# Designs tried in a protein design run: designed miniproteins, single chains. Part 19

Each design is a single chain, and the fold is of that chain. pLDDT is the mean over its residues in the fold that is shown.

## One batch from the design tools (miniprotein)

Design m667
Fold by ESMFold2-Fast:
Structure m667 (fold): chain A 77 residues (1-77)
Amino acid sequence: MLDYITKMMEFTSKINKAIDEKDYDTAIALIDDYIAWLEAKRAASTDPDLQALLDADIARLKELREKLKKEREKAKA
C-alpha cells in the first residue's frame, strides 16, 4: 500500500510537471510507464477491492493520455 502511494505520487508529480511545461510527449510516455506499472500490480493482486481501484486508475490514465494526444495534435496543427 505505501509503495503504491509513493509510486503514484512520483508519477503524478512528473506527469503534472510535463503537462505544465507543455511537454506532451514526455507526459504521454510517463503515463504509459505508469499504466504498465499499475497493470503489473493488478496482475499480481488477489484482492478484488485493490483490483477495482487499480482498474479505475488505469482507466483514468488512459483517458488522460487520449486527451493529451489531442492537445499535442492541436499544438502541431
Scores: mean pLDDT 81

Design m668
Fold by ESMFold2-Fast:
Structure m668 (fold): chain A 60 residues (1-60)
Amino acid sequence: MAGTVRTFATVEEARAWIATLPADASIGLVQGDGTSRSFSSPEAALAAELTAPVTVAAVD
């Protein structure tokens, strides 16, 4: 599977990048103390509360 992984020092940087992803992209993320979450769309990820630093993986 083609996927992109990026790490962001701030929640705002992570949110800005997620907002550029295709609407059908699947999003996985790991937050600053190892909490992981997955979302079926960037919209769902943007609605969630995030804790920096954030590592975001997108698959489309």
Scores: mean pLDDT 78

Design m669
Fold by ESMFold2-Fast:
Formats: structure tokens, sequence, C-alpha cells
Structure m669 (fold): chain A 88 residues (1-88)
């Protein structure tokens, strides 16, 4: 999970740089805002998952794992959309 957190933090930093580089591209700005929100939610979910695992709460750990998987799929889709927008 630490490696995943580092990866998500790096993705957020990269998104911020792209946002600064293309301030007049409204569609790109919107996609980046959605990506940043999804990353922040994923980071929060990782913290909740780590707490559940630390406490041995298997039920909550499984719930947070599922939520994290859904957020990671959303992040992947948004990153793909941003990459496509940058190629145009």
Amino acid sequence: LEELKKSLEGAKEQAEEIKKKYPDNEELQKAIDELEKAIEEALKTIEELEEALKKGDKEKAEEYKKKLEELLEKIDALQKKIADLLQK
C-alpha cells in the first residue's frame, strides 16, 4: 500500500503540472480536476484500509479493498482520457 500511495501522489503531482501547462484547455482542466478528486479519495481509502488491516477487521478491509479497486479503475480511465486529450 505504501508503494501505491507513492504512485498516486506522483500521479497527482504530474496532473498539477499538466493543469498549469494548459490553462485554456477547459476539457483537459475538467478531466484533471476529476482525476485529482479520484486520487484524493483513493489515498483516503488506502488510509482506511490500512487502519482496518491493523485492527484485524477483515470485513471492513474487504469493503475498503473493493472501494479502492473501483477508484483505481476510475483513475485509470481518467488518465487514459487525459493522455488522449494531450495527443490532440
Scores: mean pLDDT 83

Design m670
Fold by ESMFold2-Fast:
Structure m670 (fold): chain A 79 residues (1-79)
Amino acid sequence: DALRNGDFEKAKAYLESLLGKTVDRGTLLEIADGLIRYAHLYSKEELKQLAELVAQLRVAPRDEALHRGVVTGLMSFVD
């Protein structure tokens, strides 16, 4: 799938397709697994853009701790 290939353009397009939609907890965890597992295949600038897109997702029901954890986890690879 788009998140498991380390293909930045596919990952970005997938996340952008979710903007303005509700994302469930399972989908957020799949995004986290795909992006964090393959974080080494992305540049720091690419990871920052993907983390910013994840931060913009609307999670329903709300899980702010998980959502923040995923964004922070991705950003840990940028530093």
Scores: mean pLDDT 78

Design m671
Fold by ESMFold2-Fast:
Structure m671 (fold): chain A 102 residues (1-102)
Amino acid sequence: MSAVEKAAAEALRRAQAEALERMSEAARALAAESPEAAAAMSAATGEIAGAMDEAIESGDATVAIEATRAAAARHPAGAATLDEIAARFEAVKAAIEAAKAA
């Protein structure tokens, strides 16, 4: 694996860890107000976990971005948090593309 590929994988692993923590925090906060909204966030987390792993393996955040946006559309109660996570993966993708262009 090249230095750029290794850096991309590390950035994506960090983004995944941050996303999973943020979704867990959001689910706990939602559980106090709506068990249904908390369940929706947990379901969305399961749906995108595989896509995040695929993004790390491929070095391409696109699959994680698309899966997260799709989950936000399916789970409106969690959409604000999921859109925040998708934007984070979009920022990571932009950073990887910039590093490859340098």
Scores: mean pLDDT 81

Design m672
Fold by ESMFold2-Fast:
Structure m672 (fold): chain A 72 residues (1-72)
Amino acid sequence: SAFTKGVVAYKNGDYEKAVKYFEEALKENPSATIYQLLGDVYYKLGDKEKALEYFQKAKELDPRNPYYEEFK
């Protein structure tokens, strides 16, 4: 699946490839987990603004997750 390919790319440090696969995974099944992973990837790429946007989307889908509160 695109999600699994994204996770493998992320673990390998291939962050641009991870973005591509996680975006494909969002198209198939949008979820807070995929938005959070996109946030993590953009943070690793040094794009803190994009990371925050994706973390905010993840919190919108899962507002009770305490991990997102650090980005307030």
Scores: mean pLDDT 79

Design m673
Fold by ESMFold2-Fast:
Structure m673 (fold): chain A 66 residues (1-66)
Amino acid sequence: AQEYARQGGELYDQGRYEEAVEYYEKAIELDPNFAGAWLGLAKALAALGRREEAQRYLRKGMELLS
């Protein structure tokens, strides 16, 4: 989970947002309670203009931090 999220972050920093989404989704598949992966997914989706999906996943990540 951690390693996929790390790679997702690196891809995001490179502007490779679609690939970042894939890696964050893999991180969530392995650990659905990993708030960082949900927040990373939301950020990457927002960069792609997928605003409604980004908002849903942002809420999920914030819930896990509460």
Scores: mean pLDDT 84

Design m674
Fold by ESMFold2-Fast:
Structure m674 (fold): chain A 63 residues (1-63)
Amino acid sequence: ADALNREGSRRFHAGDLEGAIEAYEKALELDPEYKGAWLGLGMALKAMGKKEEAEEYFKKAEK
């Protein structure tokens, strides 16, 4: 999970938002409680203009 979350962060900072989302989703498939992946997915969705979807993921990251 941690390695996929780091891959998602690298792709996000490189501007590969679709690749970042894929990596974060795979991290959550391995560990659904990985708060960093929920946060990263929310940030990527917000960057894509999907603000309402991003807010739901941020809410999951807080738990």
Scores: mean pLDDT 77

Design m675
Fold by ESMFold2-Fast:
Structure m675 (fold): chain A 73 residues (1-73)
Amino acid sequence: KKEEAEKLFKKGDEYATKGSQALENGDYDTAIEYFKKAIEYYEKAVELDPKNIKAHNNLVAARLLLVGAEIEK
């Protein structure tokens, strides 16, 4: 399942990038939705590949960005 974990991780990165761009543009509602999706994909990636330290780090980062977007809303 490592290939599946990698695909989920990449989807998480795509959504995190979209969320960060929405956040920078002041679109907090869109940023919140994208960060929630990023978190879901990273959580699945971590479950399938618990040794992927990058996935753990990106999951934590996405959670912090979600909180930041919610505070600014």
Scores: mean pLDDT 84

Design m676
Fold by ESMFold2-Fast:
Structure m676 (fold): chain A 81 residues (1-81)
Amino acid sequence: GMAEQAIELAQRAIELAMEALRRSRTRRSLSLAIGAALQAIGAIFLAELAIKKKDEELARQALEDAQRALELAEEALRLAE
């Protein structure tokens, strides 16, 4: 469902954010990578809470947060090179 998709996207965002952190040569790339990782962790927390409470609205919010985290991580990785 949406919550499981949010967890998968957030895990991908963390992987990309960690790669961006490893390659980072600028404060902007570093800041975006950290922001992406924190956003992704929050999305995982919301998704797990949505599963526990069977809350579709919370699952949708988690998915939106995970998608935003992925976009930030991709931008951080682009700026890292």
Scores: mean pLDDT 88

Design m677
Fold by ESMFold2-Fast:
Structure m677 (fold): chain A 67 residues (1-67)
Amino acid sequence: SALELARRAVEALRAGRYEEALELARRAAEELRAQGLPEAAERLLELLAELAERLGAHELAEELRAL
């Protein structure tokens, strides 16, 4: 589920596993978009990008917003 992928993306971000976090975030956003929820996907990616910025991962935040 998109919620489970999002939860795992947050855990990966906090653990410093940025490549894994980006992949999980992409999959969560794709699943939300496939369900007809593009605005939910955009909100999820923005929340993850804000978390990435707070952790000092500025390049990752830009990649998350570009998904």
Scores: mean pLDDT 87

Design m678
Fold by ESMFold2-Fast:
Structure m678 (fold): chain A 63 residues (1-63)
Amino acid sequence: DKEKLRELVLRLIGLKLRRIGLELDLERETDPERKEELEREIEELEREIEELEKEIEELEEKL
């Protein structure tokens, strides 16, 4: 389904933009506790991106 592929690609772009935003926030953060929270959020987001890229790849192979 081309519509599903489009939705997944748009979601992937959104997640990558959020990751960039969090990385910029991490560079500006001075509180060690907040830095740990941001690092965990970035790590979680990277896992979501990896899973979504895999789903997109599998869907493209079937088209």
Scores: mean pLDDT 83

Design m679
Fold by ESMFold2-Fast:
Structure m679 (fold): chain A 69 residues (1-69)
Amino acid sequence: SVAERLERMRALLARLRRETDVQEALALLQEMQDLADEIVAADPSLRAEVGALLREADAVVRALIDRAA
């Protein structure tokens, strides 16, 4: 269901916040992007909420890459 996919995105974001490996973080971000596409295709009204989760995930990954540099 859309609700289950949305909850999975939130769980992946929580996992991403604890991640220290850049390659694993990028894989988690890709999974979140795929879920976002599926959610928006099923319910376009969730585009803003899903977009906010992806922006937060991008920020977490960027911060991790900056710390690793």
Scores: mean pLDDT 88

Design m680
Fold by ESMFold2-Fast:
Structure m680 (fold): chain A 69 residues (1-69)
Amino acid sequence: MEEELERARAALERVLESPAYELVFDPAAPVAAVAAGTARFRMRVLRDGELVDEVEVLASAFAAAADAL
């Protein structure tokens, strides 16, 4: 959980700091599970179109990371 929160925050920081970075989300997660914070989804971090990082994160951890930024 703690590592997931830190990784989500780091990914968000990268895309906010430079237009070269892009976040891509796995769209397969059910809306109800995302709302409950129990869904896990995959975030891919791209730089200039190339994959540089990949993070699997709990929806609640991602929401907390976004609130911290």
Scores: mean pLDDT 65

Design m681
Fold by ESMFold2-Fast:
Structure m681 (fold): chain A 63 residues (1-63)
Amino acid sequence: MNEEITDGGVARSLALAAAAITITRLGEENPEAVEKARKLAEEALTASPEETKKLIKEILSLK
């Protein structure tokens, strides 16, 4: 267990949470946005912490 918060790990976890929230919010009414949220979350797994923050914002802005 790391003694310090790792921005990359925390940001990726937040991206996955953002995708889950967006999928729950949009459901079957917007399957294209659901798929886009999933793709953005996958990109966050390999992105830098700064890029992951941008991806989180984009995921949460989907409608």
Scores: mean pLDDT 72

Design m682
Fold by ESMFold2-Fast:
Order: C-alpha cells, then structure tokens, then sequence
Structure m682 (fold): chain A 69 residues (1-69)
C-alpha cells in the first residue's frame, strides 16, 4: 500500500508537470515500462476509487485526476 501511495503521488506530480492529453500520457507511461496494473493501482489510490478494469477506464481516471490538479 505504501508503494502504491507513493506511486500515486509520483503520478500526480507527472500529470501536473506534463500538460498532455490523457491518451498521450498513457502511451508515454507504457513506453517507460509502466504496467497497466501499476497505473491502475496508483490511480485508484490517488483518486480514492476502484481500480480501472480496462484502458478506457484508465484514460477516464487520468482525465479525472488532471481535472483535480
């Protein structure tokens, strides 16, 4: 949990500094070797919501997090 929470904080920082579309952000994270499962857990902890079940939900959660930041 502590690892997932730290990943969530790092994700928030990356989204704040990289003002790019959620789809492009996801593509960059995949290129950097980030797994779907790691991103889903980090977004779940950052937003306080259930883990995204597919890439469309993952993109929606990235967009939601960007709106909060």
Amino acid sequence: EERERRNGEALENMIKTADIPPEEFLERMKAAGTSFEDLARALSYALGVPEPQNEEELIEKIEELKKRL
Scores: mean pLDDT 71

Design m683
Fold by ESMFold2-Fast:
Structure m683 (fold): chain A 71 residues (1-71)
Amino acid sequence: MEEAEKLRAEADKLIEEARQASKNGDFDKAVELAGKASTLAMKAASLLPDPEERIKLLKDYTKKVSEAIKE
């Protein structure tokens, strides 16, 4: 559980960095950072015992990643 929380915190940090890169016009870097955040989010989801929680987490991060890349 603590490990899943750490992975989520790291993913959130990468999404923030991706948002900054996108805001600065560095879209290639934003995509790379968002991809890394998605990988960490999937890893965090795999540590959750409930399938429903895993799906919810993946949906939430997919939306965050999409929004970070677009603007």
Scores: mean pLDDT 79

Design m684
Fold by ESMFold2-Fast:
Structure m684 (fold): chain A 64 residues (1-64)
Amino acid sequence: GPGEAAMRNGIAAARAGDAAGAAAGSYELQKHGYISEEDGRRAIEAAKAGDAAGAADVLEAALP
């Protein structure tokens, strides 16, 4: 679907510890309906707390 490259880039940013990139990826996934607002928020909170793996895993699981 549209935006898959942007979503995957956001997940890669999350795994690298880039909280801003993780947030962008979460919002892209939410915009396309692949992740719930609750799970997207949880991933952003994990990224802000420095849990790069937790944030990336939540976003990656949401990909189609």
Scores: mean pLDDT 80

Design m685
Fold by ESMFold2-Fast:
Order: C-alpha cells, then structure tokens, then sequence
Structure m685 (fold): chain A 88 residues (1-88)
C-alpha cells in the first residue's frame, strides 16, 4: 500500500486543486452565501496545508496521521468542486 510520504504527497496535490477551484468559485460567486462559502473553503484549505507542512517537519509520520490529512483533503476538494458547479 502507499507509504505515509506518498499519502501526504497526494494530499498536497488535492489541496492545491481544492484551493484553485475554491478561488475560481470565489470569482464566480454572485450571492453573499456563496461568497462566504468560498472564503471559508479557502481558509480551511490553507489551515490543512499548514497542518500538512507541520506534519512533514516531524522525524516520523504515522500512516494514520497521513490518511487523516488525505481524507480531509479529499473532503475539501469535493466541497470545492460542488461549490464551483453551483456558481457556474
């Protein structure tokens, strides 16, 4: 199965895509509700990216820690895609 390092690399790629989509949703948002949702998503992506950077600085990262970060990144990407589809 994938190593903790491979899981964190996947999470980083998903977070980059989630941020890109959330920023695009922010540009296309026409309602205050969708604008605030896009801002909240951007902040959540930045927060998880910060958590990932802190985790990568540890001498050892557990598979469970990496899998948790990956699951959160997958959730943020899904939410960013759904918001962008709504505001297109």
Amino acid sequence: GPSAEELLERARRLLREALRLAKEALKKAETLEDLLKAIALILRVIGLEFDLELLEKKPEVTREEAERILREAERLLREARELLEKVE
Scores: mean pLDDT 89

Design m686
Fold by ESMFold2-Fast:
Structure m686 (fold): chain A 94 residues (1-94)
Amino acid sequence: MEQAQAYYQKGLQYKKQGDYDKALQYYQKSVELDPSFALALYHLGYIYSEEFKDYQKALEYFQRALDEALRRGEKSSVVLVGASAGLTAVRNKL
């Protein structure tokens, strides 16, 4: 009986411990259950960009996170600001 939110919380726990492989796994499980989970999408973009240097996947996840934040009418949020900054950083690496 695990939900997208529960997987996201496990991802945060592993990220805090520096275990980015497990953090990635749990964030991916979170977005598999809820594809619109903007925070989990943002954290996937961050890990692919900063830890794995997979800029193509990072671009995809940051774009998806930004699209979801905008769809919800968010004008200023950690996702909107962070995903926008992440997109700029990734584009400078491509």
Scores: mean pLDDT 82

Design m688
Fold by ESMFold2-Fast:
Structure m688 (fold): chain A 88 residues (1-88)
Amino acid sequence: MKEFIEYLKKALESIKKAIEALENGDRETALKYMVEASKNLAKAAEIDPSAKEELDKINDYVSQAIADLNKGREAEKIAEELLKKAEE
């Protein structure tokens, strides 16, 4: 329980920092934080399997953002698509 909340907070903070980096055009920093977010989401899902479906869905969005960054897509567009998916 306590470890789950810790990893979840770390994942959310990393996502926020990644979006801020994307808004500033800092692709390297955004990629670093997206990778960190993915790792923390995976750890949270291992601790609480009842949250796994929801966390896996969020991690899929983060993984797509990582793939798009590696393919050289526009940083602003990646941020917009990630935010749109988070609202669903």
Scores: mean pLDDT 77

Design m689
Fold by ESMFold2-Fast:
Structure m689 (fold): chain A 79 residues (1-79)
Amino acid sequence: MEELEERALEAFGRAYRLAQETGSEEVLERLREALERAGEIYEEGVAAGKPEEGERRALETILRGAEEALREGERLKRE
């Protein structure tokens, strides 16, 4: 869990910094969507009596969303 959490936070931080540097609303929107989806996944896990699984899936969702936001930001820099 800790390793996944560290990777998710690192990726999120990188994407957020890219958004700040470029003023990219598209990158910020992708990060917001990832956080919203992660929250839903976590709530589903808690409701199913599997909060640890929900937490893991939520972190994986944040990581994937941050990676997608980072790729989109890099794509936008390419013109």
Scores: mean pLDDT 81

Design m690
Fold by ESMFold2-Fast:
Structure m690 (fold): chain A 72 residues (1-72)
Amino acid sequence: MVEQLKKDAEELLEKLEKGEVSLEEAQKGLADAAGQLEKLGYKEAAEYFKKAAEAKNIEELKKYVEKGIEAL
């Protein structure tokens, strides 16, 4: 369900900002979300979440997650 994936992504960003999850854990979650979005036909959002999963730092990850959420 796309709405739940969007909510999960938003919650992941909050946890990452609070230091409750590592960058590596966030990247794994986003890679899984990208796979789910691709299966649901949301290819543009899936590509952004895939880029977020490959991000080198929190700011880059946040940028791509925000773009992915906007594409939903």
Scores: mean pLDDT 81

Design m691
Fold by ESMFold2-Fast:
Structure m691 (fold): chain A 61 residues (1-61)
Amino acid sequence: MEVVKEAKEVAEELIKKNASPEEVKEAVLKVIEGKKLSSEEADEIFKYIVDLLEEKEAKKA
């Protein structure tokens, strides 16, 4: 649960700072790397990040 929250917060912070999708994904991978996540937790993080990146992409030219 803490890892899920941390990964989501890292993704949001980077997106707010206009980080590239690659940077967001890499930072989140560092947060979850070596952590023991359930399949549900990993899926939640993945979907959350994809949704944030999709919305950011929709705002680009």
Scores: mean pLDDT 74

Design m692
Fold by ESMFold2-Fast:
Structure m692 (fold): chain A 65 residues (1-65)
Amino acid sequence: GLSPLEREIMEYFAGREELVLRLQRRLRLPEDGVLDPETVDRILTALAARDEPLTLERVVALAES
């Protein structure tokens, strides 16, 4: 099942395809605009590899900058 953080990320970005594309671009992930559980796991893995905080606030900040 989804972790609480993964669920919050998916709920926040629901219907926000442009923000998903920006986030994918910043993290050097495939830019398909789709935020499925596999993509969320890739996002969190990329943040962990960069020693970034694993929080909704940080994910949103990366998408909006």
Scores: mean pLDDT 83

Design m693
Fold by ESMFold2-Fast:
Formats: C-alpha cells, structure tokens, sequence
Structure m693 (fold): chain A 96 residues (1-96)
C-alpha cells in the first residue's frame, strides 16, 4: 500500500475507535463526556494530519483524564480501554 493510503487507514482506525466511545457516552445519556470525546476527535484528526504522533498521544491522555472526572465509573472504565488501545496503536505507528 502507498504511505498516503496506509496513513489514511490508520487515521480512520483511530477516529472510528473514538467514535465508538462517543456512541457509548451518548447511549449512557452523558452529554458532557460525549462533548469531551467530540473535541478529542477534532484535535486528534488535526494532529494525525500533521503526522504529529506525540501530540495525538497527549490529546488522548488529556481526554482520558477529563472523561475520568466527567463520566460514571463504569463508562469511564470502558472508554479508558478504548483510549489505551488507541495510544498503543499510535505508539506502534510512530515506530514505523
């Protein structure tokens, strides 16, 4: 695959994983957590377009802390798993 296509697929995987977290927050009726996640999607998308993987990781870490404060313990736990998987995915891409 071309590097451009590989990067677009990688970005899509990260954004879709965050979108799953948004759906979970909305299904829980947690508007505040959903707004935190929507903002994180926008900021991560911008960082990934610049191939700034360190900035993308820091955005996810900050969103994770904000979700822990806003969300119920159960919702926060589920979203934390998604965030941890995204961080690993970005760290692996950074090594390429």
Amino acid sequence: LSEELEHEIFKAMVVLSLAVAVVAARNAGDKETAEILDKAIDEVSEALDKKDYDAAIEIIKKAKEEVKKAASPELAKDIEKIFNNIIKLIEEKKKE
Scores: mean pLDDT 85

Design m694
Fold by ESMFold2-Fast:
Structure m694 (fold): chain A 79 residues (1-79)
Amino acid sequence: MMLTEEERKLIVEFAKKIQEVIDEALKNNMSFEEIRKKIEEVYKEFLAKHPDLTPEQRAALRRVYDAFIAEAEEELKRR
């Protein structure tokens, strides 16, 4: 595996928080702009909560963030 156990747990926790925001936003019929703003808030808060992250861990979280934004945009454009 390319990730340490700690890195895996960090990525999973971050992804879970973003997914919870998306699920709640969809239940409330939020627009893509509102969803994007909430995902950005989660990302910024997560970085602030974990100031000890390595550059590699920050890059991994950024990729997860970018992937969720791209997926949400694509999904909503098709609906």
Scores: mean pLDDT 76

Design m695
Fold by ESMFold2-Fast:
Structure m695 (fold): chain A 87 residues (1-87)
Amino acid sequence: MKEEIIKELEEKVKKITEEVVEYLLSKGLPQWAESFKKLMEDMLKSAKEKIEKAKTEEEARKIANTTLAGIEQLKKYVLKEADEVAK
């Protein structure tokens, strides 16, 4: 069901967002935390719109998986950059 795919994506994105935001706040980077949260909200909104328009569950899952992979790469990048700036 597309609704279950959306719910799973929302839960995974929320978890990643909370982990990254907590890390950035621990590094004294509240503006980075706010920007990351907004970016995650925008990416999730875009992905949900694409999933709702998908003709099959397989297409919906591909969109969700691609979005999550992109978010995981962005997480790695942001955490690396935060470590450099927090020195």
Scores: mean pLDDT 85

Design m696
Fold by ESMFold2-Fast:
Structure m696 (fold): chain A 81 residues (1-81)
Amino acid sequence: MEELKKKVKELAEKVIDVAQEAADSGNFDYDVEATLLIIQAAIALKHVDKLSEEELENTIKWLEEMLKRAEDLVAKAKQDA
């Protein structure tokens, strides 16, 4: 249980950090998409201590998908520069 909570916290913080790079790109569309990812990751952090084991596992998978989306946004922002 505690190891799953740690993974959620680490992934959510990484999503926020990567998405912030895309948000700071100066592109309105990338800023909107990245900011929504930041909000979603922050909500996961807010509720992490209240989640069941199954919910934590599902949250980890969801955050991994969000991290990939954040990384894709950073790559697009760099390509458009």
Scores: mean pLDDT 85

Design m697
Fold by ESMFold2-Fast:
Structure m697 (fold): chain A 60 residues (1-60)
Amino acid sequence: MPLTGEQLREEARRIKERWPELAAEADEVIAAVEAGDLEKAQALYEEMARRITERVLAER
């Protein structure tokens, strides 16, 4: 189910706090939400979440 713009912004901010190396990608998600492009924001968030999952699995 797609996230709301508020949820996307909140999740992006949490990712920046936990993984500052992903701050640029998280800022792109926030910028897309601010522009009202929720479809783009969701796609960018999913890509970022995939990178986080791959990283976590590689360290296990």
Scores: mean pLDDT 77

Design m698
Fold by ESMFold2-Fast:
Structure m698 (fold): chain A 58 residues (1-58)
Amino acid sequence: RKREIDLLAADGYSPEEIAKRLGLSRSTVSRLIREGERESARWLADPEGARRRQLEEL
């Protein structure tokens, strides 16, 4: 799901359109997009550190 949302956002679809296509709420789509962007930025800057923190947060 999250992967599909990220791909649609990359293609230029609005959160409202993505929500309608996937049967999700607009707020849920917006939240998942923000989480994906933050995670990607962390992985690009420090892949090892980001992975270590994620595993400890489990």
Scores: mean pLDDT 66

Design m699
Fold by ESMFold2-Fast:
Structure m699 (fold): chain A 72 residues (1-72)
Amino acid sequence: AEEARQKAIDALKKGVQYALDGDVEKATEWFKKAKEYAEQLPEEERQALIDAARTLGQTHPALKAAVDAALG
């Protein structure tokens, strides 16, 4: 559980970094990896990570595009 949580958070951070660098394709791949790791977590923790990603998507067009492609 702890390893999956750490991997989900690290993947989410990489997705954010790639999106801010303008690499929406790589950002989408890392958000998909974050989702896969989050699926190993309790439902409440998974939902919190999804909500955090969607909130980040509201702050930048590139983040929104990558998050919507990965989660939508």
Scores: mean pLDDT 81

Design m701
Fold by ESMFold2-Fast:
Parts: structure tokens; sequence; C-alpha cells
Structure m701 (fold): chain A 113 residues (1-113)
């Protein structure tokens, strides 16, 4: 899958082109920082460099899925510009959550996506 969940894939496909463009811009800006934060957090948690790379991939996927699902939910009740602004404002929190969840799953021995 391009995204980690079937729900996120379906939500992304249903979004208007302008919303998908906004998400691509967001993911391009946050992808590197999320990956770097995930690698650092995994290494600080005592995971191997190879495990840290897997955690980084999982964290980026989780961040993308969360951003897509939040935008899709907001566009049901808000104009697109307001929905995009709300996701942009939430992006730091979504990134921190994605990193924390990816590290927690790796430490629990759960297979990464």
Amino acid sequence: MELGSAEANAAYAALPPAARDALRSLLARYGGPVREAAVRAALEAGLSPEEAEAVAHDAVTRFADAAILRLAALTKTHPLAEAVAAVEAAAPELAERAVAEAVARAKAGVPLA
C-alpha cells in the first residue's frame, strides 16, 4: 500500500485534487523531520540502526495516514481552506504521536508495516 491503512488510502482517493495537493506539500515538508525524529527516538530507546530505519518508515506512514484521515474528516464539516489550515496546525502533534507509536510498536516486538 502507498499508505499504511486501507482506510487512509480510500480517504485519500476520495479527496478533491486541491486537498491531495495540500497533503503532498505537507508530507514533503514533514517527511524528513519525522524520519529523523523517529531514527533518533528509536536509537535512544535502545533499538538497532536497522530497527531504527524500520521505525522511521513506520512513523512516516503513520503520520501520512493520520494527516489524511484528519483532513478527510474536517472536509465533511469545514471549507477546504479551513480544513487544510487545521491539519497544518496539528502537524507537529501528529508527527510526535506517529514517532511515539512507531517506537512503542517496535519495542513491543510488533511487526512494522
Scores: mean pLDDT 83

Design m702
Fold by ESMFold2-Fast:
Structure m702 (fold): chain A 109 residues (1-109)
Amino acid sequence: MKVLRGRGGEAPAVLQAALETVDTVGIAESEATYNGKKIKQILVAVSDETLENAVERMKKIIDEILKKYNAKITEERVEYDSPDRVTMTIKAKTEKGEEIEIIGVAVAK
C-alpha cells in the first residue's frame, strides 16, 4: 500500500493521486473557518480493488485519526455516490472542545 500525505493547498493533488492509483491512501490536513471558528478538516482517500476493502481501510484510518486527536464522533454521514465510490463525513469534538471534520472517500479500481 502506498501512502500520500499533504497539508493545505496540496490536499486536492494528494487526494486525486490516491483516487487514481490502486492500493493507495491519501491523507491531507487543513484548517477551515466556519461561523468565525477554526475547525480542523482532514481528508482521507482510499483506493482498493474492491469497494468493501476500500471502505474497511478508510474506517480504520479514520479511527486512528480520531484516537490521535482524542476526539469523539458527534455526527456521521455515509453516502453511496456510485457503485464503486463511498463518501463518509464525520464531525467530531476533542476533549478541549475543538471541532474536527473528517471527509473520507473510498473507491474501487
Scores: mean pLDDT 75

Design m703
Fold by ESMFold2-Fast:
Structure m703 (fold): chain A 68 residues (1-68)
Amino acid sequence: MLEEELEELKRRLFERLSKVVPEEEAERIAEEAVEHFRESLKHVKPGAAYAGAALLAIGEAIDYELAK
């Protein structure tokens, strides 16, 4: 079920991101990555969509650090 996969992705991203950025930022980035994953599923296979979402989350975390 797609909904269950999105919840799992959001949870995993949040857990990893919250070690690097503040909890509120981790939640925002995880949510953005999940929305990117959902949109990507219209165009690519789930594995590629998952990789894209993970890379987006990493990029957002790096951008946050560089903005300090």
Scores: mean pLDDT 76

